# Designs tried in a protein design run: designed miniproteins, single chains, continued (3). Part 40

Each design is a single chain, and the fold is of that chain. pLDDT is the mean over its residues in the fold that is shown.

## One batch from the design tools (miniprotein)

Design m9360
Fold by ESMFold2-Fast:
Structure m9360 (fold): chain A 69 residues (1-69)
Amino acid sequence: SAMEEQLVQLLAENPELLAQMQRQLEGARREVEEMRRRGADPDVIARAEAQVERWEEILRRAEELRRAK
């Protein structure tokens, strides 16, 4: 989406923010793992996993764009 492309560009131009978002993504992955261990609602887990996957893709694209400079 256009908003995701803008976000990818912003993150690629700001390595400090990119690193911060990478750490937050690691935290989000740990929270999803904890939710699974506690037997949380499958719909809640699925939505959380979808958000983690979306952020993983955005951050990967930003890192690739940063390296291409």
Scores: mean pLDDT 85

Design m9361
Fold by ESMFold2-Fast:
Structure m9361 (fold): chain A 87 residues (1-87)
Amino acid sequence: MMEEVLADPELEERLELVRRYAKELKELMDKIIEADPSKKSEYTARTVGYILRLIGLVLDGASLEEIEEEGKRAIKEFEELLKEAEE
């Protein structure tokens, strides 16, 4: 079964971390697009890019710390963009 292939605690924790950041990035993306609909295509592409980078880190066997740092960086960039879009 697929779940037995993924029965690595570290891999499961990395995947859960990616899923958490993907959700947060999607929520920020939706707020940015709501504030500035003209940027929908650009921010959709950026969001997908950030999520793919996080998935790439999992595939490369990166540490939880590395994935968390990348996720936090992406969130911070989107929070700054949201503030600019709301101004």
Scores: mean pLDDT 78

Design m9362
Fold by ESMFold2-Fast:
Structure m9362 (fold): chain A 78 residues (1-78)
Amino acid sequence: MEEVERRVEEAAPQAYILAIAVGLQKGKSVPEIQRAADEAIRRALEIAQELAKKTGKVPSLEEVRRILQRLAIELVEK
């Protein structure tokens, strides 16, 4: 699903910025922050692909952005 991948890619920079801000605030190292952000992107892609398969509709950029932001915070806060 190329369109789903493109929307995740478009949302990814904002997720990295958020992961950096939250991670640095919590004393996480740069490699820990990078791993958390990369994992958030992988999970967001899986969720967005599942939603597209279930609904027959590509999730909006806003929906993808919200999923990514939630996952980035959760994974960085671990």
Scores: mean pLDDT 80

Design m9363
Fold by ESMFold2-Fast:
Structure m9363 (fold): chain A 94 residues (1-94)
Amino acid sequence: SDLETEIESSMYLMESGSYKSAAKQSKDKKASEILLKAAKTLDKAADVVAKMSDEEKKKIQDLISQLDQAIQNKDYKKAEELVKQLEELVKKVE
């Protein structure tokens, strides 16, 4: 077990927790659904992070950053597309 892998896993779980909390507070059903899908995907990412290449880890970090910006801007169409990309990347690693 690499310390770096443990840190990455913890970061994914922390971000997942943030999305779950935001979903519970959201009165927008579509926003809640997107946030919950992102959270579930990051829970899976945490489980498989040890199997990821550095390039895959960087892509996930880039997608999380873009997703956070899309949610902040209430651009739920872009957020939904970013979650699909995140799901596809994580599924490739399983």
Scores: mean pLDDT 85

Design m9364
Fold by ESMFold2-Fast:
Structure m9364 (fold): chain A 115 residues (1-115)
Amino acid sequence: DPFLEQAIADIRRIADRIAAGLSPETAEKVREVVDKLIEALKNRNYDEAIQALQEFVDIVLSEMKDPALREELRRLAEEAIEQIKKTTDYREFVAIVTALLGNIAGLVDRERAAA
């Protein structure tokens, strides 16, 4: 599936950007959970993908210091997970996951830029 192959490539690239913004220990945890997320997406296992995505968000939140950015991340994650639970379209599911990861990368970049 060319769509899924492109989405996996995008997810890995975005995850690498997020990991670069975190401590080495947390970056390793991000890589591990992203591999789990990608496996769940390949297997079309929605429950495991949601669990991996929630674990990913918790890992990133553990390194975020700015209360406003933490709140924005929680809100974006809750909205994305709600949308995932309501979708019956696999492509929409994958697009929501990819978009959330992109938004998380943006928040991590913003916190780093603010010091």
Scores: mean pLDDT 86

Design m9365
Fold by ESMFold2-Fast:
Structure m9365 (fold): chain A 68 residues (1-68)
Amino acid sequence: LEAAIAEVEALLAAAATPEEAARALQARATPELYYAMALAALLRAGVPEEEARRLAEEATARLEEILA
């Protein structure tokens, strides 16, 4: 998970534009990457770490159910 969050942050930092960042993330779309993105967004929004992890887990599980 920490490695996936680091990958997301590195992709965002390396991208020259939001479009490039979006394309890079889409090309690597996995449940782990989605979870990392959701968790990073929640933490940035000021959600407590424990709650952010729970919400990111629920969102990822829900996405996996919809895709199944």
Scores: mean pLDDT 68

Design m9366
Fold by ESMFold2-Fast:
Structure m9366 (fold): chain A 73 residues (1-73)
Amino acid sequence: MVEFQSLVNKTTRGALEATRKGDGEEAEKEVRKFGEELGIDASEYAERVKEYAEKGDELGVIEEVSRLAGEAL
């Protein structure tokens, strides 16, 4: 659980930093990396995070990362 929570925190932080810069591509990369580390296809989550990040929607990004993390549990 501790290692998984650290991964969630790292991904959320990276995606939010990208979102604050309006960098959808970087936010998408962070979510795709998280999916790879979890062994799941995060493509749909990554695409939605990219859209939210381009709009500066931090809550949308947090929600998608949380949903992806929940799918891995």
Scores: mean pLDDT 83

Design m9367
Fold by ESMFold2-Fast:
Structure m9367 (fold): chain A 91 residues (1-91)
Amino acid sequence: MTPKQEAFLEAIEKVYEGDFEGAIEILEKNGLFKAAEAIRLLVEGGDVEKAKELLKEALLEIGYSEEEAEKIANGIVATIQLLLANDRALK
């Protein structure tokens, strides 16, 4: 696993914890600006399709295949949307 792949996975663990700011910080510190922007867009209720595209591009840049990047990006988007929906429903 590359250092950038490790940083990406660490950021995704923060996403699963609901720590979106921590995830963005890890991604930006490790030069994963497209992934950071994608998470920011999703959290702010921005363009979901653009966020998916940015995540796919970031995953391709760190060494995942196109098929892996699409699957991972779709999973992350679905997870963030579910976490945000649950947060809003519980407030």
Scores: mean pLDDT 81

Design m9368
Fold by ESMFold2-Fast:
Structure m9368 (fold): chain A 85 residues (1-85)
Amino acid sequence: SMEEEFLARLARMEELAQAVKDKAEAGDVEAARAALAEFEALAAELLARLDEYTFLSPEEKEQLRRALAGAIEQGRAFIAKAEAA
C-alpha cells in the first residue's frame, strides 16, 4: 500500500540519519556525507510525492516538511563538527 511504502521510506531515512551521526562521530566524514546525500535525495522524492499521501493531514504534512529540514541541518552539523575535530 501507499502507507506501507511511506513507512518503509521513513524507516530507511531514519537508518540514514543514524548512519550520518555514527559515521561522523567515527571520523568517517566521506561516509557521513554519502549517507546525508542519500537522505536528502529520499527527502526530496518524499516531498515531491507529499500530495499523494491522502492518509496525512495538512498539519502532518507541514510537520513532516519541518522534520525533514531539521534532520538535514542536524546531519550537516554532525559533519561540520567531525571536520573541526
Scores: mean pLDDT 88

Design m9369
Fold by ESMFold2-Fast:
Structure m9369 (fold): chain A 66 residues (1-66)
Amino acid sequence: MLEELRRLTEEALETGDAAAEERALRLAEEVGGEGRLLLLRLVAERGESLGTAKTSEELEERFRKL
C-alpha cells in the first residue's frame, strides 16, 4: 500500500496528471496517517504541489475533507 502510494504520488508529480493526483490523495486517506505523511513528505522534498494544492497546509486540509 505505501509503496503504491509512493509510486502514484511520484507519477502525479512528474506528469501533472489530475487523475493520478486524485488517485494518490484517495489512497493516502485510505492508508491513514502514514499515507498522508508519506504524500506530504514527497511533495515537500520536490518543492512542488499536487494539482490545485499549492502548499503542505492545503494538502492537509484536503485530507481532512476526504
Scores: mean pLDDT 67

Design m9370
Fold by ESMFold2-Fast:
Structure m9370 (fold): chain A 60 residues (1-60)
Amino acid sequence: GAAERAAREALIRRSLANLVAKGYISEAEAQALADELLARDASPEEIERALMTAYMKSLA
């Protein structure tokens, strides 16, 4: 429902903001990833995978 969608959007934004705050990704990368996940209505599993991929990529 709408509440679940709003909670998911909030989770995506908070998680990406946390990665930016810690220096793992840029603000531009976070915005692009948020737009992608929101546009495709990503599942919780897809969101988790995208966040993990961004984090792992920062650990060169």
Scores: mean pLDDT 80

Design m9371
Fold by ESMFold2-Fast:
Structure m9371 (fold): chain A 93 residues (1-93)
Amino acid sequence: SLLDEDKNASPELKEQFKAFVEEIEKILKEGNLDEETYRLIEESLDAFIKQAEKEGSKKLLAVAYRLKAEIYRKRGDTSKAEEYQKKADELLK
C-alpha cells in the first residue's frame, strides 16, 4: 500500500519494485538462502534505493529499507535490521 501512495516514483519504477518485493518475500518465506543469493538481492535493493533517492520517492525508499531490514534479520544481523527499520520509519514521519 505504501508504494501505491508514492506520488514521486515513476509508474515503471513502482511496478518493477512491487514485482521485486513480492518475489523476494516469497523467497524469504521458503527458508535460508546462500550468501551469493543474499548479495545479489542486496545489490538489486541498493539499485532501487539509489533510484528512489534520485526521484525523491520517500515511500518507495521506506519499503526498500524495510525489506533490507528483513534480509538482515534472516541473516542474523539484528543490529543492522533495527538500523534499517528505523531509517524506514524516519522517512514516514
Scores: mean pLDDT 82

Design m9372
Fold by ESMFold2-Fast:
Structure m9372 (fold): chain A 88 residues (1-88)
Amino acid sequence: MKEIDELAEKVIKALEEQVKKILDSKSSPSDYEKGVQDALDYLDKVIEALKSTQATTLNEQYINDKAIEAAKELKEKVKAEQEAWKAK
């Protein structure tokens, strides 16, 4: 179980790093909005790929479900960070 949780955590961190790099590379408000949309689109593609994967075992189903949940949570975090940055 811990190894599976570590693998899921690494996937989450990799997605967060990619999103952060996309946002950090944007220097204007319009570019920032596009960066957010690109990140959300990327996460949607990841979720779709995981949902289309046919798991052969309960463990594989569990890992896929965890990754999908994490990607959805990351989408909400990206939106929340955008609003927080606008408020500052």
Scores: mean pLDDT 70

Design m9373
Fold by ESMFold2-Fast:
Structure m9373 (fold): chain A 68 residues (1-68)
Amino acid sequence: SAEDAVEELLKKLGTNELSADQVAEIAAKELGVDPGRAKAAAQAVSKAAGRDGKLNLEEAKEVIEILS
């Protein structure tokens, strides 16, 4: 799932945050949505959370839910 892919990447990188671009790429691939739409959603969630192009796991899940 897109959520599992996000969790795996966080674990691989040893971090609690991903870039909006990384979350968008995972969501586009896993959900089969337009990459531009995925990037716009990831950027919007990051901005709403007061983050500079970063997303934690919960914010990444919100992006996935918006795109589903």
Scores: mean pLDDT 83

Design m9374
Fold by ESMFold2-Fast:
Structure m9374 (fold): chain A 77 residues (1-77)
Amino acid sequence: SEKERRLASLISAGNISKAGADASVEFAKKNPKNKETFIEGALTSGKTAAENYRKAGLDKLADEVLEETKKKAEELK
């Protein structure tokens, strides 16, 4: 159905953005000199992932992604 396709698309977009946030955290760990840029990237991608999950009705997952990304970002400072 159209509704199922829309939900699948939103979840896929959320998953891609979450993968981007996780990748930025790993790049920050490997590149301490440029960590601020990667931390900013992680926070931005995590926020985008949460927005897409929330639009899909996955509010708990959205909140978990935001909290996880903030904790990882704080640990890198």
Scores: mean pLDDT 88

Design m9375
Fold by ESMFold2-Fast:
Structure m9375 (fold): chain A 100 residues (1-100)
Amino acid sequence: MLSIEEIEELARELGKLLREHESELSDEAKKAMDKGLMALVHLIRSLADGEPVSEAEIELAEKLVREGLEAIKPEVPEEVLKKMEEIARKILEGIREHAK
């Protein structure tokens, strides 16, 4: 299981990848992905503050991240998309394990 600090580092890495490829993204794709990333950051902050995180909140964040990744898919290299998908999956798994 990842620590909360390791999950925070993964969220920073995901944000950095998004910023590095931001010039390749449409405003709509960037907005969708930013929304997904902000949902993840909100849940990580709640866990760090000792606040309860429900499965419904995690499912909503997962949906928003999925929508963001789908929006950026045609605009970024496949290798970048796969790396972002892997990081997002690890973050969501870590959040779920800490929410138990």
Scores: mean pLDDT 86

Design m9376
Fold by ESMFold2-Fast:
Structure m9376 (fold): chain A 77 residues (1-77)
Amino acid sequence: SILDKVKELLSEVLGVPKEKLTEESNWFELGGGPFTAERLRERLEEEFGVRIPDEVLRKIRTVKDLVDYVEEQLKKQ
């Protein structure tokens, strides 16, 4: 699922176990910063074939926000 893949990518870029991540996890509070945000964007864009503008990336706070954005870009699947 998109949720599982987003959690996997976040786990890799943040260095936290996937099992510690929930939809409500705030990736910025978990050690996210500009470099982590850029790496996360790159991997999400590569994995899903979507584009994440800087404006969107700055507003995304939770795992759910990332999942919702990716789903919106892919439309319903």
Scores: mean pLDDT 78

Design m9377
Fold by ESMFold2-Fast:
Structure m9377 (fold): chain A 100 residues (1-100)
Amino acid sequence: MDDRALVKVSPELKELLKLVGYDKDEITLGELARAFVEAIGNGLIAEKVESEDPRDLNKYKVKHPLAKKLLGKDEFTFSEAMERFAELLRKPEYAELVEP
């Protein structure tokens, strides 16, 4: 996918985007990626769990009020969060406006 491809914004995604100051119905894939990264800093709560490897991303549990609506649960590992976000982007309502 091109980083300039347009993505259709669902109500749940629009609420997430508002956390980083975006208020529009269509967003490029690159803008969506940046908004997600900014949301991690501004809205996502990361809690460290047991892991002795400082490079293990799964040592962090991610919590956010919108996560229950977007991912079906209020707590998940960083890897699970990324997988669910990728699955969300592959839904027809998000992919139909993306050109190969």
Scores: mean pLDDT 51

Design m9378
Fold by ESMFold2-Fast:
Structure m9378 (fold): chain A 86 residues (1-86)
Amino acid sequence: ELKEELEKKIEKIKELAKKLPERVQKAVLLAATTNLSYREMAEILGVSEREVGELVREGVDAMDEEIGEGEAVKLIVEVRKLLEEL
């Protein structure tokens, strides 16, 4: 079931990011679950577009420490693909 798989992967991202600052968690979740540009995410988060990139990178690097290099980006891409299929 696509919805169940999507929710499971989103929960995994939340679990991996739960020890990180709230702003990093929000940036990673927006990057994974929306098709928003970094500029649009910056408006939502109340930060600069550059800071969005930094926050997403911080979250990705921290998640990669737990699940392996490049795996966080793969997980985000998988979430985005599932959202397109729903």
Scores: mean pLDDT 82

Design m9379
Fold by ESMFold2-Fast:
Structure m9379 (fold): chain A 61 residues (1-61)
Amino acid sequence: MEAVEEAKKTAEKKIKQNASVEEIEKAVAKVLEGKKLSSDEADEIFEYIVELILEKEKKEK
């Protein structure tokens, strides 16, 4: 749970800072490093990040 919340917050902060997709992925990967996540937790984080990236991409065109 803590790892999921931390990853989501990290992705949001990076997007607010106009970070690149690579920077968002690296920051989230660093947060998840050494964490043991369930399949559901991993899917939740992945879907959230994809949604944030798509939102950013729609605005940039």
Scores: mean pLDDT 74

Design m9380
Fold by ESMFold2-Fast:
Structure m9380 (fold): chain A 64 residues (1-64)
Amino acid sequence: MWSMEQIESVLRQMARGLVGRLSDEQTREELERVSRFLAKQGGLPVQEVQELGFKIFEEIRKEL
């Protein structure tokens, strides 16, 4: 079962790989899709994991 820390790590790695390679809209769509998948696999609330994914996207976008 996935923990929130493991999901955060995966989403952060994905965001770093996608930001600057895809458009912001495409990056958000991919992170939303993966967040939904990981939430279901971990038995975690989809909305909370998607919000985490969007937060990570905004943080990484600011770092570039």
Scores: mean pLDDT 80

Design m9381
Fold by ESMFold2-Fast:
Structure m9381 (fold): chain A 70 residues (1-70)
Amino acid sequence: SVREKALELIEMLREAGVPQSIVDQLEKAIEEAKTDLELELVYGALETGVLTLSLYDPKVKEQLEKFYER
């Protein structure tokens, strides 16, 4: 599901060293998403964040490639 994929992206951010306070806020954003549009926006923001980190961190790039089954 989109929620499950969003949580996987949050875990990648946690492993990349994003502060726990930000991780907690991102998890809360997923829990509080009331509409499909809100969930899609949160997911898109998370995916963009992980994609951006992958440009600078080869470990994040490898995790993202596995996430997309490459």
Scores: mean pLDDT 82

Design m9382
Fold by ESMFold2-Fast:
Structure m9382 (fold): chain A 72 residues (1-72)
Amino acid sequence: MWDLLDSQLPYYISQIEADPNNEIAWRGLLRIYDFYVEKGDKEKIEEIKKFAEEMAKKYPDNPIVQKFAKYV
């Protein structure tokens, strides 16, 4: 069951990297983030946080990136 989340994480990261305005991909990533928080998977939580922080730094003027990155 949790193996499916581990497979989906790199997919959503790739989609956001290709299009940082892809709100569907951001919402998918945040759902996965919530599941890892519920599970207590600190390593995956930290991985997602670092990705969101890097995206926020790369796109400081992008309101969609800033909105979703703050959720993490």
Scores: mean pLDDT 82

Design m9383
Fold by ESMFold2-Fast:
Structure m9383 (fold): chain A 107 residues (1-107)
Amino acid sequence: MVLTAEDLWALAREAARRAKEALERGDVEEAAEHLGLAGAYAIQAVALGGDREEAVRLLEELAKAAEEKGYPHLAEAARHVIRAIETGALDEQLARMAAALAEAIAA
């Protein structure tokens, strides 16, 4: 199935909504999963010519929501995605973030 930037952006927004709902319930693991999906879809949407400013705004709203709920580590994860989008090195930054997460889990 070939996804467009608009399809990926719709998926990013839905994942962000799910992340916020999980934060409201205090479900950190579910919030982290949906925030990760929102970031991945946002990066892919931008890579296909999607709106960078809308993607950054979505992630800034997620970072703020996480921080206000007392989950600074999730806010930091969202800010990491913002930096990947802002630098324009999307593939390299995504690979480095995935490697760092894998090393953290495997350690």
Scores: mean pLDDT 76

Design m9384
Fold by ESMFold2-Fast:
Structure m9384 (fold): chain A 105 residues (1-105)
Amino acid sequence: SAAMEGLLQLLDAALARLDELPPSPEVERARQFLLETKERVEKAKTAEEALEIAQDGVLRLLEELDAPQELIDAVREARSLSPREAIHTLAAVLTAVISDLRQRS
């Protein structure tokens, strides 16, 4: 499905960006969460299930990294959006989180 392919591309892009950062416990934790989320998305039977898994995975990552409340709220609000808009929101949130991790290094 286009939505599942979009989610996998989003997760792969985030993982690739993490590989560009200096190694740290926070970067490694983020990598583990994204890899686990990707595996669960690949095993999802529907696009709706895949999107829910991706949203939950990103929320857990944000909570573990003590991310700003605005990013947490954006992911929660994405649940009410179209699949395309939800994927776009998740991509933007992951980009912001990885940028923050780079600044912490």
Scores: mean pLDDT 85

Design m9385
Fold by ESMFold2-Fast:
Structure m9385 (fold): chain A 69 residues (1-69)
Amino acid sequence: ATVTADDLASLVQKAAEKFTFPATVELITQDGRTKRLEVRDEKDLAARVGEAADELGMTEGPFTLRQVA
């Protein structure tokens, strides 16, 4: 399935409710690639996840966010 901006926003919103900021967040793609993001607050999380998804070519699948620090 194609990842839309709404899918990204929904994932970020759900993840932000479970995170404590400032945070180190790991983005995990469905095919097992990972990227670590340093995030200052909830708004920064949305921007950083969008940038990381674009960099990883995340246009066709879900991904997972987890706090690692």
Scores: mean pLDDT 71

Design m9386
Fold by ESMFold2-Fast:
Structure m9386 (fold): chain A 78 residues (1-78)
Amino acid sequence: MSEELLQRFIEYLEEHAEEVNEIVEKRSKEAVKLPNEREKVEEMTLEVLREVLSDIFTDEEIERLFEEMRRRAAEESA
């Protein structure tokens, strides 16, 4: 399920790459101004995903995608 959700996300990014990059860049600039609290940065990342994906994904699917991304980022950092 998480793998299928991630594949749908990748397909959406490929179709809407320019729009997605603009949203991510704009929200990332706002996130950089936040206090150095990882949990708040994670909340902002989730908000960006909801803004980008809410038209085609449910809140539950977006949360699962965020958890999968967080898990992969943690594995990459280890």
Scores: mean pLDDT 67

Design m9387
Fold by ESMFold2-Fast:
Structure m9387 (fold): chain A 86 residues (1-86)
Amino acid sequence: MTYKVTLTFTQNGKSTTKTVTLTDGTSSVTVTLAAGTVTVNATLTDSNGNVYQNSTVVNLPASGTYTVTITYSSTPGAVGSVSVTP
């Protein structure tokens, strides 16, 4: 099973999008972000057109390249989680 995930990073009024393909598990993408608060909005669309959303707000200690990990459960109707790590 394959899902399309669109990640939107909003920081200081600017938005950056990344799209990744995810199977029932985890996927990650790297992104360059500034220090401070960033809002990450994840929209996951499955092959049947079902839409799952999750969002998180992260306070980053420094500017740099971060790994954003998206986790999706194979349980029907489950929503993914989003985490951001250095």
Scores: mean pLDDT 71

Design m9388
Fold by ESMFold2-Fast:
Structure m9388 (fold): chain A 76 residues (1-76)
Amino acid sequence: SAEAEIDALIAQLEELARQILKADKAGDFDKAREYQAQAQKVFQQIVDLARSLGPDALAAALAAIEARLQAVLAEA
């Protein structure tokens, strides 16, 4: 389902955020930029899928992304 696909993409975005932080801390800015490009693509896929389900689904997906990314930053 689209909902299951959104959940999987959010998990992928969270992992990409962790990889960006690891690369940045290591001083590997080229690798960090590659992960940022992948994260941007995944984020757009989440937005497009959630938008197709309606405004409540989009709001829920954005809130979930914010919560997951804040948790990653708090662990850093």
Scores: mean pLDDT 89

Design m9389
Fold by ESMFold2-Fast:
Structure m9389 (fold): chain A 75 residues (1-75)
Amino acid sequence: MLKEIQELLDEFQKYYEEAVEKYPEKQKELDELVKKLQEEIVKILNDESLSDEEKLEKVKELIEKAKKEIDKIVE
């Protein structure tokens, strides 16, 4: 489970870095989005009511949403 989440985070990190490199003027907005995403992911990972599978699914959904928000910021 942690390995799959780490792979998703690594893919998102690359996506974020590519966006910052292409659009350095958007770095502040992108940093704020990443900070919010990290806070939400930590909350999910610390939620004892969720199974490992539910945690993976929720983290995946948050990352996909964050990628779409990056796309909107850089459009």
Scores: mean pLDDT 82

Design m9390
Fold by ESMFold2-Fast:
Structure m9390 (fold): chain A 63 residues (1-63)
Amino acid sequence: SLEDAILYLSETGLAYDTSVSAEEALERLVEKGLISEEEGKRLIEKYNAKTGPELATALLRSI
């Protein structure tokens, strides 16, 4: 679920690490089976997410 994806980003620190790109954070979520690549890419595009924290914000906006 998106909630599980957000929790994972928070527990790993990716939700707070501005040095990690949104694409890198998404790759880790996809590897864990928490989100599909196509859904994650749509959220990155929709919210113009550039970093891990911005991807976490995009996920929060989607629940």
Scores: mean pLDDT 88

Design m9391
Fold by ESMFold2-Fast:
Structure m9391 (fold): chain A 86 residues (1-86)
Amino acid sequence: MFEGEVIEAMARIVKSVTDLESKVDFSALSKAELQAEIAETERMIRLLERYLEEARKLGSERAVKALEEAIRRLREHLARLQAVLA
């Protein structure tokens, strides 16, 4: 039951990142706006890594997989933002 909520929340995060990337031209953003997006993405990754540790303690393999996928997607997004800034 709790696993389903975590899986759905992670799927929504992945969708939000995909929607943001499709709607926003990051190359048109100012350096300050790009740095703010990078900082927020890093903050989200740290938060999800903390949730991942808790999911592992609870033995929820499905929640662990959903969190790992969301973290992977956010790291890919972070790398894309950093490439635009460089």
Scores: mean pLDDT 83

Design m9392
Fold by ESMFold2-Fast:
Structure m9392 (fold): chain A 75 residues (1-75)
Amino acid sequence: MVSTRGVAAVHPDDDPEVQRRREANAAAANAKLDAIHDILERLRAGEITREQAIERLEALGFSRGEAEALLDQHL
């Protein structure tokens, strides 16, 4: 059986749900940074076009102007 015992013992004032939210938020931020780096590397390698890179950055929550500025900063 999966043990449910371990979570309550580590920090008595910590809410396990709050800790999970913090971990999820950190994971989402790290995933977004990894996705940005992947887009930039693919663009630099010629695997995608500038327009495709902009579309992918917009899918991550950037505006077109922010995406263009980000690409200009890194190219």
Scores: mean pLDDT 73

Design m9393
Fold by ESMFold2-Fast:
Structure m9393 (fold): chain A 97 residues (1-97)
Amino acid sequence: LHRRNLAAILRSTRSSLQRRMSQPDQVLGAQQAYDVTTIMGQGIFVSADGVGDDSDRLRRGVQQAVGLVRQGADSGSLSLLQQGIGLLDDLARFAEG
């Protein structure tokens, strides 16, 4: 996949997570975000495979971001969720650059 396509997927995932966290109950929103992220994580991971010399770095970064979101949702930790979302934003910018 082209870098722009991967960046679009990463930004779409980040926006979905951010939207869920905007719910009045942020913990409930985070738990719902985890369910969405499980399926999206697989799609992002496979998409990272298609990016040239940076594929390994992007793949590792995506795994780390997904792991942070899962841990944050499971534990109710907003800081872990924010770290995961921030990493997705950084990865999207890296994929485009």
Scores: mean pLDDT 67

Design m9394
Fold by ESMFold2-Fast:
Structure m9394 (fold): chain A 57 residues (1-57)
Amino acid sequence: SQKVTDLVNQLEQAVDANDKEAVRVAMSQLLAIPGALDTLNADQKKTFEKAQELLKS
């Protein structure tokens, strides 16, 4: 969906900027959408994994 694509794009920009607060905001909005994670393509899943690692550090 467009909303999922937009949120993943926001997440990617936040990760590239090393902005943990922006990552949290985008990730929480993405997780609030039921089944969103199941719709991610391989590249989007990689972005999500990078976001999780950034929040872990």
Scores: mean pLDDT 84

